# Designed miniproteins, single chains, continued (3), part 37

Each design is a single chain, and the fold is of that chain. pLDDT is the mean over its residues in the fold that is shown.

## One batch from the design tools (miniprotein)

Design m9258
Fold by ESMFold2-Fast:
Structure m9258 (fold): chain A 84 residues (1-84)
Amino acid sequence: MEVTYLIVLKGSGKDVEKALPEVVKAIAETEGVLSVEVVEYRPDLGFAAIKVVAESEEAAKAAIEKAKEVAEKYGLEAGAADIT
């Protein structure tokens, strides 16, 4: 069953700007991810939101884990919410 998650990045605007392309790439390169879309990008507020559609809950969790690892590398807070 397809699942949809919202991944949110929070921190300094400069760190969000630098991290966002690498986070998007890490999610897109995850097996079983069907689509990745940046739905909001507010570096002025230190915020970005990414919509992820995955073929399974396992694929979504793998993508979220990779996104969090990249976010942590850049000193960002990352959260994920199921919006299926």
Scores: mean pLDDT 86

Design m9259
Fold by ESMFold2-Fast:
Structure m9259 (fold): chain A 83 residues (1-83)
Amino acid sequence: LEEELERRVAELLKEIAKEEGIELSEEEARELARRVLETARALAAAVGREAAIAALEEVLSEIKNEELRRRLLELLREYLEAA
């Protein structure tokens, strides 16, 4: 369910931003979530699912909060497995 995944990603992005002192509106978080999911899908199409997940894990390593990073990566994995 793409809409549900988008909302869950948006919620995680708000939490990540809040830890950096940034407040994202619901609209901003949803737009960012859509862009993240589109990028993940494009990567999977270009290099394959496993390679895309590895690349996303490396990029997301910049997120300081390990729990939020893992949760976001898990949602991206679910999205790519369903797509």
Scores: mean pLDDT 79

Design m9260
Fold by ESMFold2-Fast:
Structure m9260 (fold): chain A 83 residues (1-83)
Amino acid sequence: LPPATPEEVADLRKAAEGLYEDAKEYIKRIPTEGKEAVRKANIYIVALHILAAAADAMGDTELAEWIREKANELSQELEKALA
């Protein structure tokens, strides 16, 4: 793999931050939008795991671990919202 540029790393971090915020917003909408909000939250959580794998492939293990931590936080919030 060619070495990742600082710009590519920054773009991936920004994408992960956006997906995290969008997933949190969908989780907040579960009481009003039901299963559709759950479906959307799950899609964004899966997308975060894909970005974490991309960070690992780029050699940025710290970024990958941070993104996985954020995805796991969302999974726990989603489970709590469904309880």
Scores: mean pLDDT 84

Design m9261
Fold by ESMFold2-Fast:
Structure m9261 (fold): chain A 63 residues (1-63)
Amino acid sequence: MSEEELEEAARHVRDALLSMGLSEERAEAIVRATVERLREEPLPEGVSLFAYAGAIAYELALE
């Protein structure tokens, strides 16, 4: 994945988390963890970057 794609996914996830009522600090922590996981793991075949990033972020938000 390119850094531009990761940055766009990060903005998308941050906006979604903030719209759900999370604090800026918590949203930033989840975004950081999501981007780190996206860098370490290959994107599953047939899954959009934004859908996968959103799924990771929601799982992390529940922890």
Scores: mean pLDDT 78

Design m9262
Fold by ESMFold2-Fast:
Structure m9262 (fold): chain A 63 residues (1-63)
Amino acid sequence: PSYRRTLTLPADATVADIRALAASLGKTLTIDAPDDTLAHDLPAEEYRRIMEALDVDEILFTP
């Protein structure tokens, strides 16, 4: 069976929030963006890094 692992973030989530989440999970995360950048404004390459670091297959933003 194929399982889809989804990370759900609020629409106002920032890079700082993602870094804090990664740290709480014991994961090492490198994002080439300032902490105050809105997560939904990140380029596709940064989403790939986040997904790899947090071991998820997709990121969804809630309104």
Scores: mean pLDDT 79

Design m9263
Fold by ESMFold2-Fast:
Structure m9263 (fold): chain A 88 residues (1-88)
Amino acid sequence: SARLEELRRRAEEAYRRAVELAESLSDEEKEALEKALSSLRSSDSVEEQREKIEKAKPSLSEKQQELAEALLEMKEAMDEIKRLLAEA
C-alpha cells in the first residue's frame, strides 16, 4: 500500500505544518481566523470546505491562509485514507 504510506506522510506533514503555523499566530489572529472560518462544518466535504476557505481568503493574512490550506490538506488525506480502508 504505497498509496496509504504516501497519504499518511501527507497527513502527518500537513498536521505538523498546521501546528507550527497555529503556534506562530497571535491570539487576535487565531480569533480572526476562527471567525472567518465559522461557516466550516465537520460534515462538509473537502470540496465544500475548499470553497468556504477560498471565499474567506481575501480577509485572511498569509499565515492564516497557510494554516487553512494545511488543515484542508490534512482533511483531504485523512478522508482518502478512510475511503481506501473502507474499500479494503
Scores: mean pLDDT 83

Design m9264
Fold by ESMFold2-Fast:
Structure m9264 (fold): chain A 74 residues (1-74)
Amino acid sequence: SMEELIEELEKLMRELGMSEEEIERLRKAVEDKDWETFDRLMTRAYIRALEQGRLDLAARLEELVRKIKELEES
């Protein structure tokens, strides 16, 4: 479900050290279908994962983003 995917994404963002303010911006972007803001936040998360050497989190992020966008297109 969308809720489960967003919860996993929030958990991943916290593991990467992103702020609760950024996580709240993510929730609002999804609610408002503001995919431009969503993409910017996901790009930041991806760069953080790479900088931390967390290739596992980078791959998981890509998978979660893909699934979220697939649900939105449905």
Scores: mean pLDDT 86

Design m9265
Fold by ESMFold2-Fast:
Structure m9265 (fold): chain A 62 residues (1-62)
Amino acid sequence: SLDDAIKFATESLTISGEYVDRVIEARKKTGDNQEAFNKINQELDKENKKKQEELKAKFQKS
């Protein structure tokens, strides 16, 4: 339904925003250490993908 599409989009955007904020925080914490940043960023990307897939699964099954 349209309501479900709007809810999905809203929750997806919220997850994306939280991911961006965490990436920025990780950059600040790691400074010039690119290796440390890459390690944290990979974990954040994995977490973001998991949350997006869980959201998709929630709305995929009617």
Scores: mean pLDDT 84

Design m9266
Fold by ESMFold2-Fast:
Structure m9266 (fold): chain A 92 residues (1-92)
Amino acid sequence: ADAEEARRIAEEKAKETLEEAKRIAEEIVQVSDDIEKGERAAARVITFAGEKVDEAVKEAEKSTAEEARRIMEETKREVLEYGRKVLEEVKK
């Protein structure tokens, strides 16, 4: 029960985090004064999100449902904080 639930939580939260990272990446391109700079900044956010989510999913799948939720929530927070930081840098 717990292992199957942990995997489901990991998959659902991973998708949610990646979708929010893509939204931030799109905003970065839109607010950048140079589209090429914006595209590079957006790529950094997408790469960071993908790497963090991949690591978190592997750890969460080996955990209980409660630990999986905690791991994925912490990872989402890290990804969104990084995305917001990059977004603020490109607004200059």
Scores: mean pLDDT 84

Design m9267
Fold by ESMFold2-Fast:
Structure m9267 (fold): chain A 67 residues (1-67)
Amino acid sequence: MTVQPSPEAQQQIQQLVKQLKDAIKNGDDKKAQQYKDQLLQTLIDDGIPEADAQEIVDALVAQAKAQ
């Protein structure tokens, strides 16, 4: 089954995803990388294994780039 973040982590992730989307849209590669790193760390701190956290971050980045 897909690992799901806690409700608190989900709220933090939603804020970081908005910031990531804005950074990507504005061409701010440094901020985009910073928010990507913060998303990964938030998931790991929430107890999600690094491999699963990386897959979630990659999916969120792909969605942010597509929208």
Scores: mean pLDDT 78

Design m9268
Fold by ESMFold2-Fast:
Structure m9268 (fold): chain A 79 residues (1-79)
Amino acid sequence: EKEKKEKVLEKIYELYRRHREDPFERLTYAVAAVLVTKGEEEARKVAEELGDLLGLSEEQREEAFRRAKELVEKLLKEV
């Protein structure tokens, strides 16, 4: 169980490093990491606060949160 979460986080951090120059991708992977480590409530807070700091619209913040959830679900099935 702990090993599964660690493998998922490793994959998310790799994606974050590859795409860190794109603010939308950066937000998506940051939110995904928070979903795995702290859960949905903190992930929503990060999506709003970091998304605003990155200059992303409300629609882009919601889309990043949605993509982050889908990514976490996909990665949890692969490990």
Scores: mean pLDDT 82

Design m9269
Fold by ESMFold2-Fast:
Structure m9269 (fold): chain A 86 residues (1-86)
Amino acid sequence: MKPLDPEELEELRAEARRLAARVDENEARARKSRSSGTEEQIELFDALVEALRRIAAGADVAEELLRLAKLLGEEEYEKLKKILYG
């Protein structure tokens, strides 16, 4: 495992909060982008936005990334899990 420096993790969380706020500010534009995608692409986009909001709220970055990887498929989930915890 590569443990993130607590200071770097806090900076990453601050950046995630900034990105989440930017997504919220541009929700109408983001919704238009979603409507041009397939159902799978729309679900992935929604999951990404939700993960960013949770990270901004103080959720574990690794846990949210694993949740996104699981949505991409079992193979991607297992690969990321090994990188983070193997």
Scores: mean pLDDT 66

Design m9270
Fold by ESMFold2-Fast:
Order: structure tokens, then sequence, then C-alpha cells
Structure m9270 (fold): chain A 71 residues (1-71)
């Protein structure tokens, strides 16, 4: 992530949301300069409060098999 996104945090709640849709939401809502290379149909249930965007991206890649690439 560019340095400007390193200081950004996310507050959001997901319930039974496909990981692909969570990834789409992150890119659109936060304006991330990323595209989805690989997605997952695994369901996400998670509450995020002031969670760094870098940790959210890493969490999706490590836990749900989503793969991001530069836009």
Amino acid sequence: LPEEYRSKTLTATFENTPASKVAEYLIKSEGLPLKIEKSSDKLVTKTLENTPLEEVVKWLEEEYGVKFKPA
C-alpha cells in the first residue's frame, strides 16, 4: 500500500459476507489502488474497529485466500 494508506483505519461489520464482496467493499469505500487478482467464496463474519488498512488486507489474504494486485 502507498504511504498515504498506511495511516488509514477501517470500521466495518461483516456478517456471512463472501470474502470477494469484502475485498470489493474495501477497494471501493477506501479508494485503494488495488485490484482483485484472486477471490474466495468463504464467508466472513467480523467486526473491525479502527483496524489499520494494511492489517485488513493482510487478514483477507492470509485467512480467506484473497489476492490483491496494484491497479
Scores: mean pLDDT 78

Design m9271
Fold by ESMFold2-Fast:
Structure m9271 (fold): chain A 61 residues (1-61)
Amino acid sequence: EEFEKLLEESKEKYKELHQWIADRLREVGFEFALQLVDEGKIKPELLTPEELARIEARRAA
């Protein structure tokens, strides 16, 4: 009951964080965002699959 409400709130917060990260990747540029991920300041699981794929491609190069 209350646990289900907390889960929905957590999902909404994750969606907001996900959008915020996407906005930051667009605004500050990919190189800076990659550095933040490498420093552990942004967790990869909060990124879109497309953003994660770009980071993996960059590391593979």
Scores: mean pLDDT 64

Design m9272
Fold by ESMFold2-Fast:
Structure m9272 (fold): chain A 99 residues (1-99)
Amino acid sequence: SLTLKEYKEIGKALRDGADPAALAQRFIEKNGALDPLTRKRLREVVENPSFEKLQKLTAAEAALYFGLRPITPQTKANFDAFLAAEDALVAARPELGQP
């Protein structure tokens, strides 16, 4: 499994414009795809951050979110591209999907 530091580093890489597909491949090999509930919580907090939404994040989700900050339109686009890349990888290898 990934450490909290590794989750934060992935967020920072997406913030800084690293290739979302390459990051998704590296992430999924170590962790599997992000769980649908995790994806929902992260999308909601990236779209409109609030203290209530932040309180609902797991430690790993929070680490990734704080790596993404500050949230800009480009950061949102890169995060969406990361999720789309995970979807493509899971379509090719369904076993990489979270249970």
Scores: mean pLDDT 82

Design m9273
Fold by ESMFold2-Fast:
Structure m9273 (fold): chain A 57 residues (1-57)
Amino acid sequence: MDTSLEGEGGDGRFTLTGEDTPELRALLDAMRESHEVVSQRREDGVLTVTMRRRPLP
C-alpha cells in the first residue's frame, strides 16, 4: 500500500493520505483506539483522514 503521513502539529494532529484499501481502513480502525478522527475525505480512490490524540477534558 502507498500511504503518506504528513503534518504533525503542536496538538498531535496529523493527516494520513493513501489509497482506500482494507489495510488502510484497518490502520485507521486501530488508530481510533487512541486518536479521534477530525475529518475524512475520499476522492478518486484516495482517502485523506485528519486525526488527533484524544483530549482529556
Scores: mean pLDDT 70

Design m9274
Fold by ESMFold2-Fast:
Structure m9274 (fold): chain A 88 residues (1-88)
Amino acid sequence: IQQAVDLLQQARNYLLQGSSQLGQAQYYAQQAYRQLQSQGGDDSVISQTRDVRLALQRGVDGGGSLTPDQMQQLAQVLDDTRNQVQSQ
């Protein structure tokens, strides 16, 4: 559980550094998703992490362009997901 919390925190921090770090944010979100799946995390938390990972992947595939509003929204979802995992 602590490992998934740390990975979600890293994904959020890279996302907030801007579009140049979008690949790093996606990588850490994917690792968090894998950890949550393997450790039997709550289905809602796993689903949220999957959706963020897919949104970040679409950003990477689109040439690394997410709007600042999209980055802030995804960062908020990552932070909320991290808090939910930490409370388990």
Scores: mean pLDDT 76

Design m9275
Fold by ESMFold2-Fast:
Structure m9275 (fold): chain A 83 residues (1-83)
Amino acid sequence: SMKDRLLEEIRKLAIEENGLSEEEFEALVAMTRSIAKRAGMTAQDLLDLARKKKNLVWLAVAVENSDDAGLAEAEELLKEWLE
């Protein structure tokens, strides 16, 4: 799916750019997911925060919670960061 492709691309970038292991990335995503859930964040809140922080972990959590419109926004945001 598009969601799975975006999540794999984000994971690869986090490993390559930040020197994270896959296990470290998954742990950070799990922690961030927990924080977002406790804070009552929407998919749009997560996308806005990912954009503000330029942070791949927040972007991954945003992608997990997004519909097709949110996935399109996440893909464009990721392209902006790669330019």
Scores: mean pLDDT 85

Design m9276
Fold by ESMFold2-Fast:
Structure m9276 (fold): chain A 115 residues (1-115)
Amino acid sequence: SEELREEIKRTLREAYEILDKVLDFLRKNPHVPQEVIELAEKAKEVVREVLADPNPTIEQLKKTLDELDKLIDALSAALVHLPPEYQPEARQLIADLARVAGRLSELLKKIEEEK
């Protein structure tokens, strides 16, 4: 449906904004492994490509969700290596990513049910 497509685009735009904040945070924290920065850059690239597509495929949306999930897992694992003063911001960014990924997952499920 058109409404469902619009909600997906809104969710992806929100994900892109959160990923910008994640990358800014990671680049300020030298304790984060380079692999986590690379995962965040890849997730942002995938979201950008899907946003540029007027009719993103289910496969593209699943790939986007997979990249977000990989980043969430890597950020969560990296929390133990962050100084205590940075952990609250990192937890909030992880929560924001998880919220957007969860919304995208629900929207993807609805699209598959409309087929």
Scores: mean pLDDT 86

Design m9277
Fold by ESMFold2-Fast:
Structure m9277 (fold): chain A 89 residues (1-89)
Amino acid sequence: VEAKIEELRKLKEKVKETTDPEELFELALKAARIGLKTDDPEVLELAIEVLDLAIEKLRSLKLKDFDVLVDLGILELQKAVLKSVLKKL
């Protein structure tokens, strides 16, 4: 649990520091994978927080590229899945 929380905190800081759409997507996917592999609500909540921050930042770039729109769709779906899991815990 502690190792997952530390990794998610590091991902959150990296999301704050980057403006690269590909890096934002990769960081968000790493957070989502950590969330999906846990039964700990604290880890799930932090994973959702990192994913939400990445989605918000990616949207703020105002890119209308097709690949970025697809990536946003994938991240929104991952966030919905994580929130559904959290509600069952």
Scores: mean pLDDT 81

Design m9278
Fold by ESMFold2-Fast:
Structure m9278 (fold): chain A 62 residues (1-62)
Amino acid sequence: GKSVTIDEPENAEAALRAVGQAFADGASRITLRGALTPEQEAAIRAMAKARGIELDLEVVEV
């Protein structure tokens, strides 16, 4: 699948919106650069599951 990098989102809503757009664009691999809480990661994984996407999620601290 497509790979998308999300670089230092301003807040949780921006992160989830960017992930949602990436999924809409056909991404199955997401690299998020920045801090991600367990709740945000759970929300991202739930979005992928709802869409039937086998998500490869990488979180890189900056």
Scores: mean pLDDT 80

Design m9279
Fold by ESMFold2-Fast:
Structure m9279 (fold): chain A 80 residues (1-80)
Amino acid sequence: SIDEILGPFRTETIPVVNEKRIFVGEVPYDKIHDKKVEVKPSDKEISEQTTLPYALVVNEKGEIIGVYDLATDELYKFKE
C-alpha cells in the first residue's frame, strides 16, 4: 500500500509528479490519502526538486494514482 512505501517519510513533504514524471508540487504526508491533491504546475524535473527516493503520481484531475521510485525509475500504479 501507499503507507508501506511512504511510511518511513511521514515527517517529510512528499514530492508529486504527473504521469509524465514532471514535478507538479509537494504534499505533506498527512494529506497523501486525500481524494485530490492541489498541485502547482511546473516544468522542473523531479530529480531537481527532491532528495527523497519516492514521489506521488497524480492524474490530470489531481487524484493520486501511484508512486514513482526515483532510484529504479519504476512507476507503481494503484487501481484507479
Scores: mean pLDDT 70

Design m9280
Fold by ESMFold2-Fast:
Structure m9280 (fold): chain A 92 residues (1-92)
Amino acid sequence: GEEYARQAAEGARLAAEGADLGDGPAGAAGAAGGALRAMGSGLAGALAGAGEEAARAAREGGREAAERAKNERAREAALRAGEAGARAALGG
């Protein structure tokens, strides 16, 4: 459980940092990369039978990254990555 939580939170943090690169392709790619990491962690949690725990961890990681975000775009990227990770963990 703990490893999936850590990876989901890291994905959300990377999404926020990616968004901080600006409104161009580099920022979009960074945000997408973070979201994909969170989703990968969620899917791994689901496959390990820890889907609910991974989903909660992904959403918490997204909220924590959003609280530390420097701007609105980074905040939104963090929340979206957390939610994407949670959906992957629950089989969606």
Scores: mean pLDDT 74

Design m9281
Fold by ESMFold2-Fast:
Structure m9281 (fold): chain A 100 residues (1-100)
Amino acid sequence: MPKLVVELEGVSEEEKEKVKEIVELLQKYRETKDPKYALEAAELALEFTKDDPALQAFLESQVAAYQAGKITGDQLAAGIWLAVVEHLASKGAKATVTVE
């Protein structure tokens, strides 16, 4: 089975564990298409970005747009991953996701 491998540079072990948990939920969403996993990933991404008000506002708007039927679950999942990558980049860190 293809596994998502996440490579992280310039982050703490605590931040690595949070990113891995978000990726695992996004992986479950991809496999099941059950929106509960995308919403759980959004909740963790909000906790991960708590000190970044711009990314918080973006994630909250994406969740609200999904709940209002304005975006798909796939778009919500993409927005969650984008917010995680942008937050890491703002700290000079890098996240790479590969399929093995």
Scores: mean pLDDT 79

Design m9282
Fold by ESMFold2-Fast:
Structure m9282 (fold): chain A 95 residues (1-95)
Amino acid sequence: MKEVIERIKEEIEELTEKAFTLSSDEALSLLSDFLFDMDGRIVRYNLSIEDTIEVYELIIKGVDELVKRYPDNEDIKEQLEILKEQLENLKKQLS
């Protein structure tokens, strides 16, 4: 599982760098495709709640940087808020 997390971290870093070279709408499209693939990978790799939390924290950090770059893109902001809510729900499962 650690190797899967490290690979996901690399892909998030690559996604963030690529998105910063795009328009806000193209960055949103890239983010949406990435999130769809990531949800499928979490299921396929059967990640623990702890590993899923780590993945979500990495994604949120990257999306937060996109919100700072494209502050007028309401859809990117909405995705950030959804991810934060999902992270809080995951953390509650560890309580």
Scores: mean pLDDT 80

Design m9283
Fold by ESMFold2-Fast:
Structure m9283 (fold): chain A 138 residues (1-138)
Amino acid sequence: LLELAENLFFGGAYESAIYYYEQYIAKTTDPEEKAVAYTLIGMAYLKLGEYDKAIEYFEKAIELEDSPFAYYVLGLAYYQKKEYEKAIEYFRKAIELNPNSPLVPKAYRLIAEAYEQLGKTDEAEKWRKKAEEVEKSL
């Protein structure tokens, strides 16, 4: 089930991937495995443009396990909905949980872009500079 769902997801068959991830969740008792599967279902909904469903599944994942990645993609879903204050909140939470994550430069860039959308140019510049500093550490 899991391998089939993964192959469908990477092949772009997101609705079919969701179906098989749900079958996997029904058969596993491991909360960590369920959290990963919920995150992948959320990502599939994000790819389908169903942002509210993506948020629901990312929140289910976070209830089971605090994951920097789950907070990051929750921030992406809110960003796509143009709910920029919520997007910033969740990107900041993702950074807080793992400041050394490869996602941190991308999160800083997205926070800066969200602040620009809110008209907060000073905050946007601060977060752009943070992104540059981390990118130079590559």
Scores: mean pLDDT 86

Design m9284
Fold by ESMFold2-Fast:
Structure m9284 (fold): chain A 65 residues (1-65)
Amino acid sequence: SGVLDRIREAKRRARELSRERGLPPAQEKLLISVEMVKALYGDDVGAESKKLLEQFYKKQEQINK
């Protein structure tokens, strides 16, 4: 119904999928972010955002060494 409801549902589904696949926390975070973008803006925008988010989380991990 609302944008916040779509975000909450996308996060819930991404976490369930992460648990089913046994994904580590970093990959779960990426999956949640991508699924949120897909839910709000569609699959094409989600696919574009995935590359940017992967780079962002890789850089974040290196900075927090």
Scores: mean pLDDT 76

Design m9285
Fold by ESMFold2-Fast:
Structure m9285 (fold): chain A 83 residues (1-83)
Amino acid sequence: SAEEEARRVAEGAVRGLEAGVPPEMVEKQIADALVDLGVPEEEARRVAREVVERARRMLEQGASPKEVTEEAARMLLEAIRRA
């Protein structure tokens, strides 16, 4: 389902950021996943940047990985549903 795909992508992104993967690489991974799910490339890149910016901000503010994953999944699901 779109919800399961969004959750899976979000979990991978948050895990990557926590492991110190460069934000640029996490953005590319999210954008590639969104394109595979039918999101247009330009929109996928925009959403990927927004998700990584939000996730990084939340982690810096002390949000739990679970909270960050839930917010990222929400944003990704909206993008998938619009495609």
Scores: mean pLDDT 90

Design m9286
Fold by ESMFold2-Fast:
Structure m9286 (fold): chain A 85 residues (1-85)
Amino acid sequence: SKEEKLQAFIEGFKSVVDDNFPYKPEEIAKGNLPLISLAPSVEDAYALGKLVAEDIKKYGLKGKAPNVMRAILLLQNGESIVGVK
């Protein structure tokens, strides 16, 4: 369901970040609702949350997002992103 995908994204994001991370997972999820909806499974939504967190951690919130950009292309083609880093 849409709610399960949203929660999976949040859990994926939390798996990468620590307690000192300056951005709330829920706020990041709200900014990514179209991408979360595009995820073909709960596992893909979880993987998307991890990729978003890794890009923010490495490049900053307003920095480049190479992993997320790759995920967008795969998801738009109906492909899975499970296991993509």
Scores: mean pLDDT 83

Design m9287
Fold by ESMFold2-Fast:
Structure m9287 (fold): chain A 55 residues (1-55)
Amino acid sequence: GSLSNLSQGAKTALGRLLPQYTLDQLRQLTPEDIAKLAGVSLGPAQELDALLQQA
């Protein structure tokens, strides 16, 4: 999928995590880890994780 199709919450999570983590490191995180580290709810974290797993 395209990054432009992400919700604002998922885009916020990606923007918060990218300066600290590489995309490969983010792909190793669970949705719960993404939610906790980025400070977003599980929905946006699951959306971001699903997109990252698609490469």
Scores: mean pLDDT 77

Design m9288
Fold by ESMFold2-Fast:
Structure m9288 (fold): chain A 107 residues (1-107)
Amino acid sequence: MDEEIKKLFEELQKYADEFIRILTEVGMEELAEKLREVLKKLQEAIDNKDYVGTLEALNEFQELLAEARRKVREVASPETRDRFFEVADQILKLLDKIYELIEKKIE
């Protein structure tokens, strides 16, 4: 289970790196920086088996995704929006999977 969470985080990291690149490309530098900080918190919480901290970082990540999703329609081309929403959807699926695994550990 800890190995499964780490594997999901590795997949999340790949999509998050692309997402950060898109945010930077469209001028959302502040959101990109906040997302890097949340990824670091999430990695540290997972490594320390801090399940409460993991859930908190996942919630912060989802809030940043929601903010970016609202703002992207105002600043990005249609092609960049399509790429953004594809990557964001993959991130949300991975966050949900990690969340479900952590919840099962603290039941």
Scores: mean pLDDT 84

Design m9289
Fold by ESMFold2-Fast:
Structure m9289 (fold): chain A 100 residues (1-100)
Amino acid sequence: SELDELLARIEALYLRALDALDAGDEATARQHLDEALSVMERLLELIEPHLSEEERELAKRIRELMAQMRAETDVRRRLALFTEAMRLLGQLLRGHEARS
């Protein structure tokens, strides 16, 4: 599905960002995180019309973390915010799938 493809792409970009940071390439890590953020935006757009009220509050928290990431200039802090957004996204998708 498109949702599975977007989720796989987010995970691949996250791993590429980690690899870039391990290599000391903060610019490449930032690019991968920016792309992951765009893919996460698309994933939220696809699922938001189908969310319960409780799931919408979780999606709102994810969007708040995404906004913080866009404002964050330190790549390591940006990665920490992304990691938290991924944790909440996983929680959202597990809850949604359990009802589908």
Scores: mean pLDDT 86

Design m9290
Fold by ESMFold2-Fast:
Structure m9290 (fold): chain A 78 residues (1-78)
Amino acid sequence: GHKNLLVELTVKPVPEALFQTFVKEVEEVLSKFGEFEIEQVDDHSVLVTFESVESAEKAKEYAEKVFGSGAKIEFAED
């Protein structure tokens, strides 16, 4: 299993202000799944690294339900 989630806004192009708001929403939504690190990958994607595979799996399932079609959420390599 992977500890990393790639979270990408599906609507492009993304205004910087909207992307910064989205990053904060990702942080708030995922805060219930324990400790993680968040890193900006590009102007529409963040990489979220969890302490455990179980946390990443639970976070992915929940985030997919919360963001729906607004974000693509995929496991990334460790």
Scores: mean pLDDT 79

Design m9291
Fold by ESMFold2-Fast:
Structure m9291 (fold): chain A 117 residues (1-117)
Amino acid sequence: AEEDLEKGRQYYLEKDFETAVEYYKKAIEKDPNNVEAYFLRAEAYLRLGKVDEAAEDLSKALDIIKENGTEEEKRSYMGAIAYLIYQLELAGHPKVDELKKKAKEIYPNLDEILKRL
């Protein structure tokens, strides 16, 4: 699982976003609750212009964090969540307001965080 995540990140850095997505998919198949894999796959999907898939991965990551996330993990993921919401808003995604509402259940100060991007 961790090895697939690291390989995916390596391909992402090489700008091979299609291969990065395949490795993140393998990480998720081994651990469906791997929040980091969903964030990294969403970022790769945005680079590929697959905005709907990126939104779905962010939505799934938010569900996992809300159900199982520790306070430390919530703090750690705050930047990635804010960045993905910002990118989806720039892309004009129709579900961005729904994703913002879901994220505000975890981060009540989300609007203030978004102003710092």
Scores: mean pLDDT 85

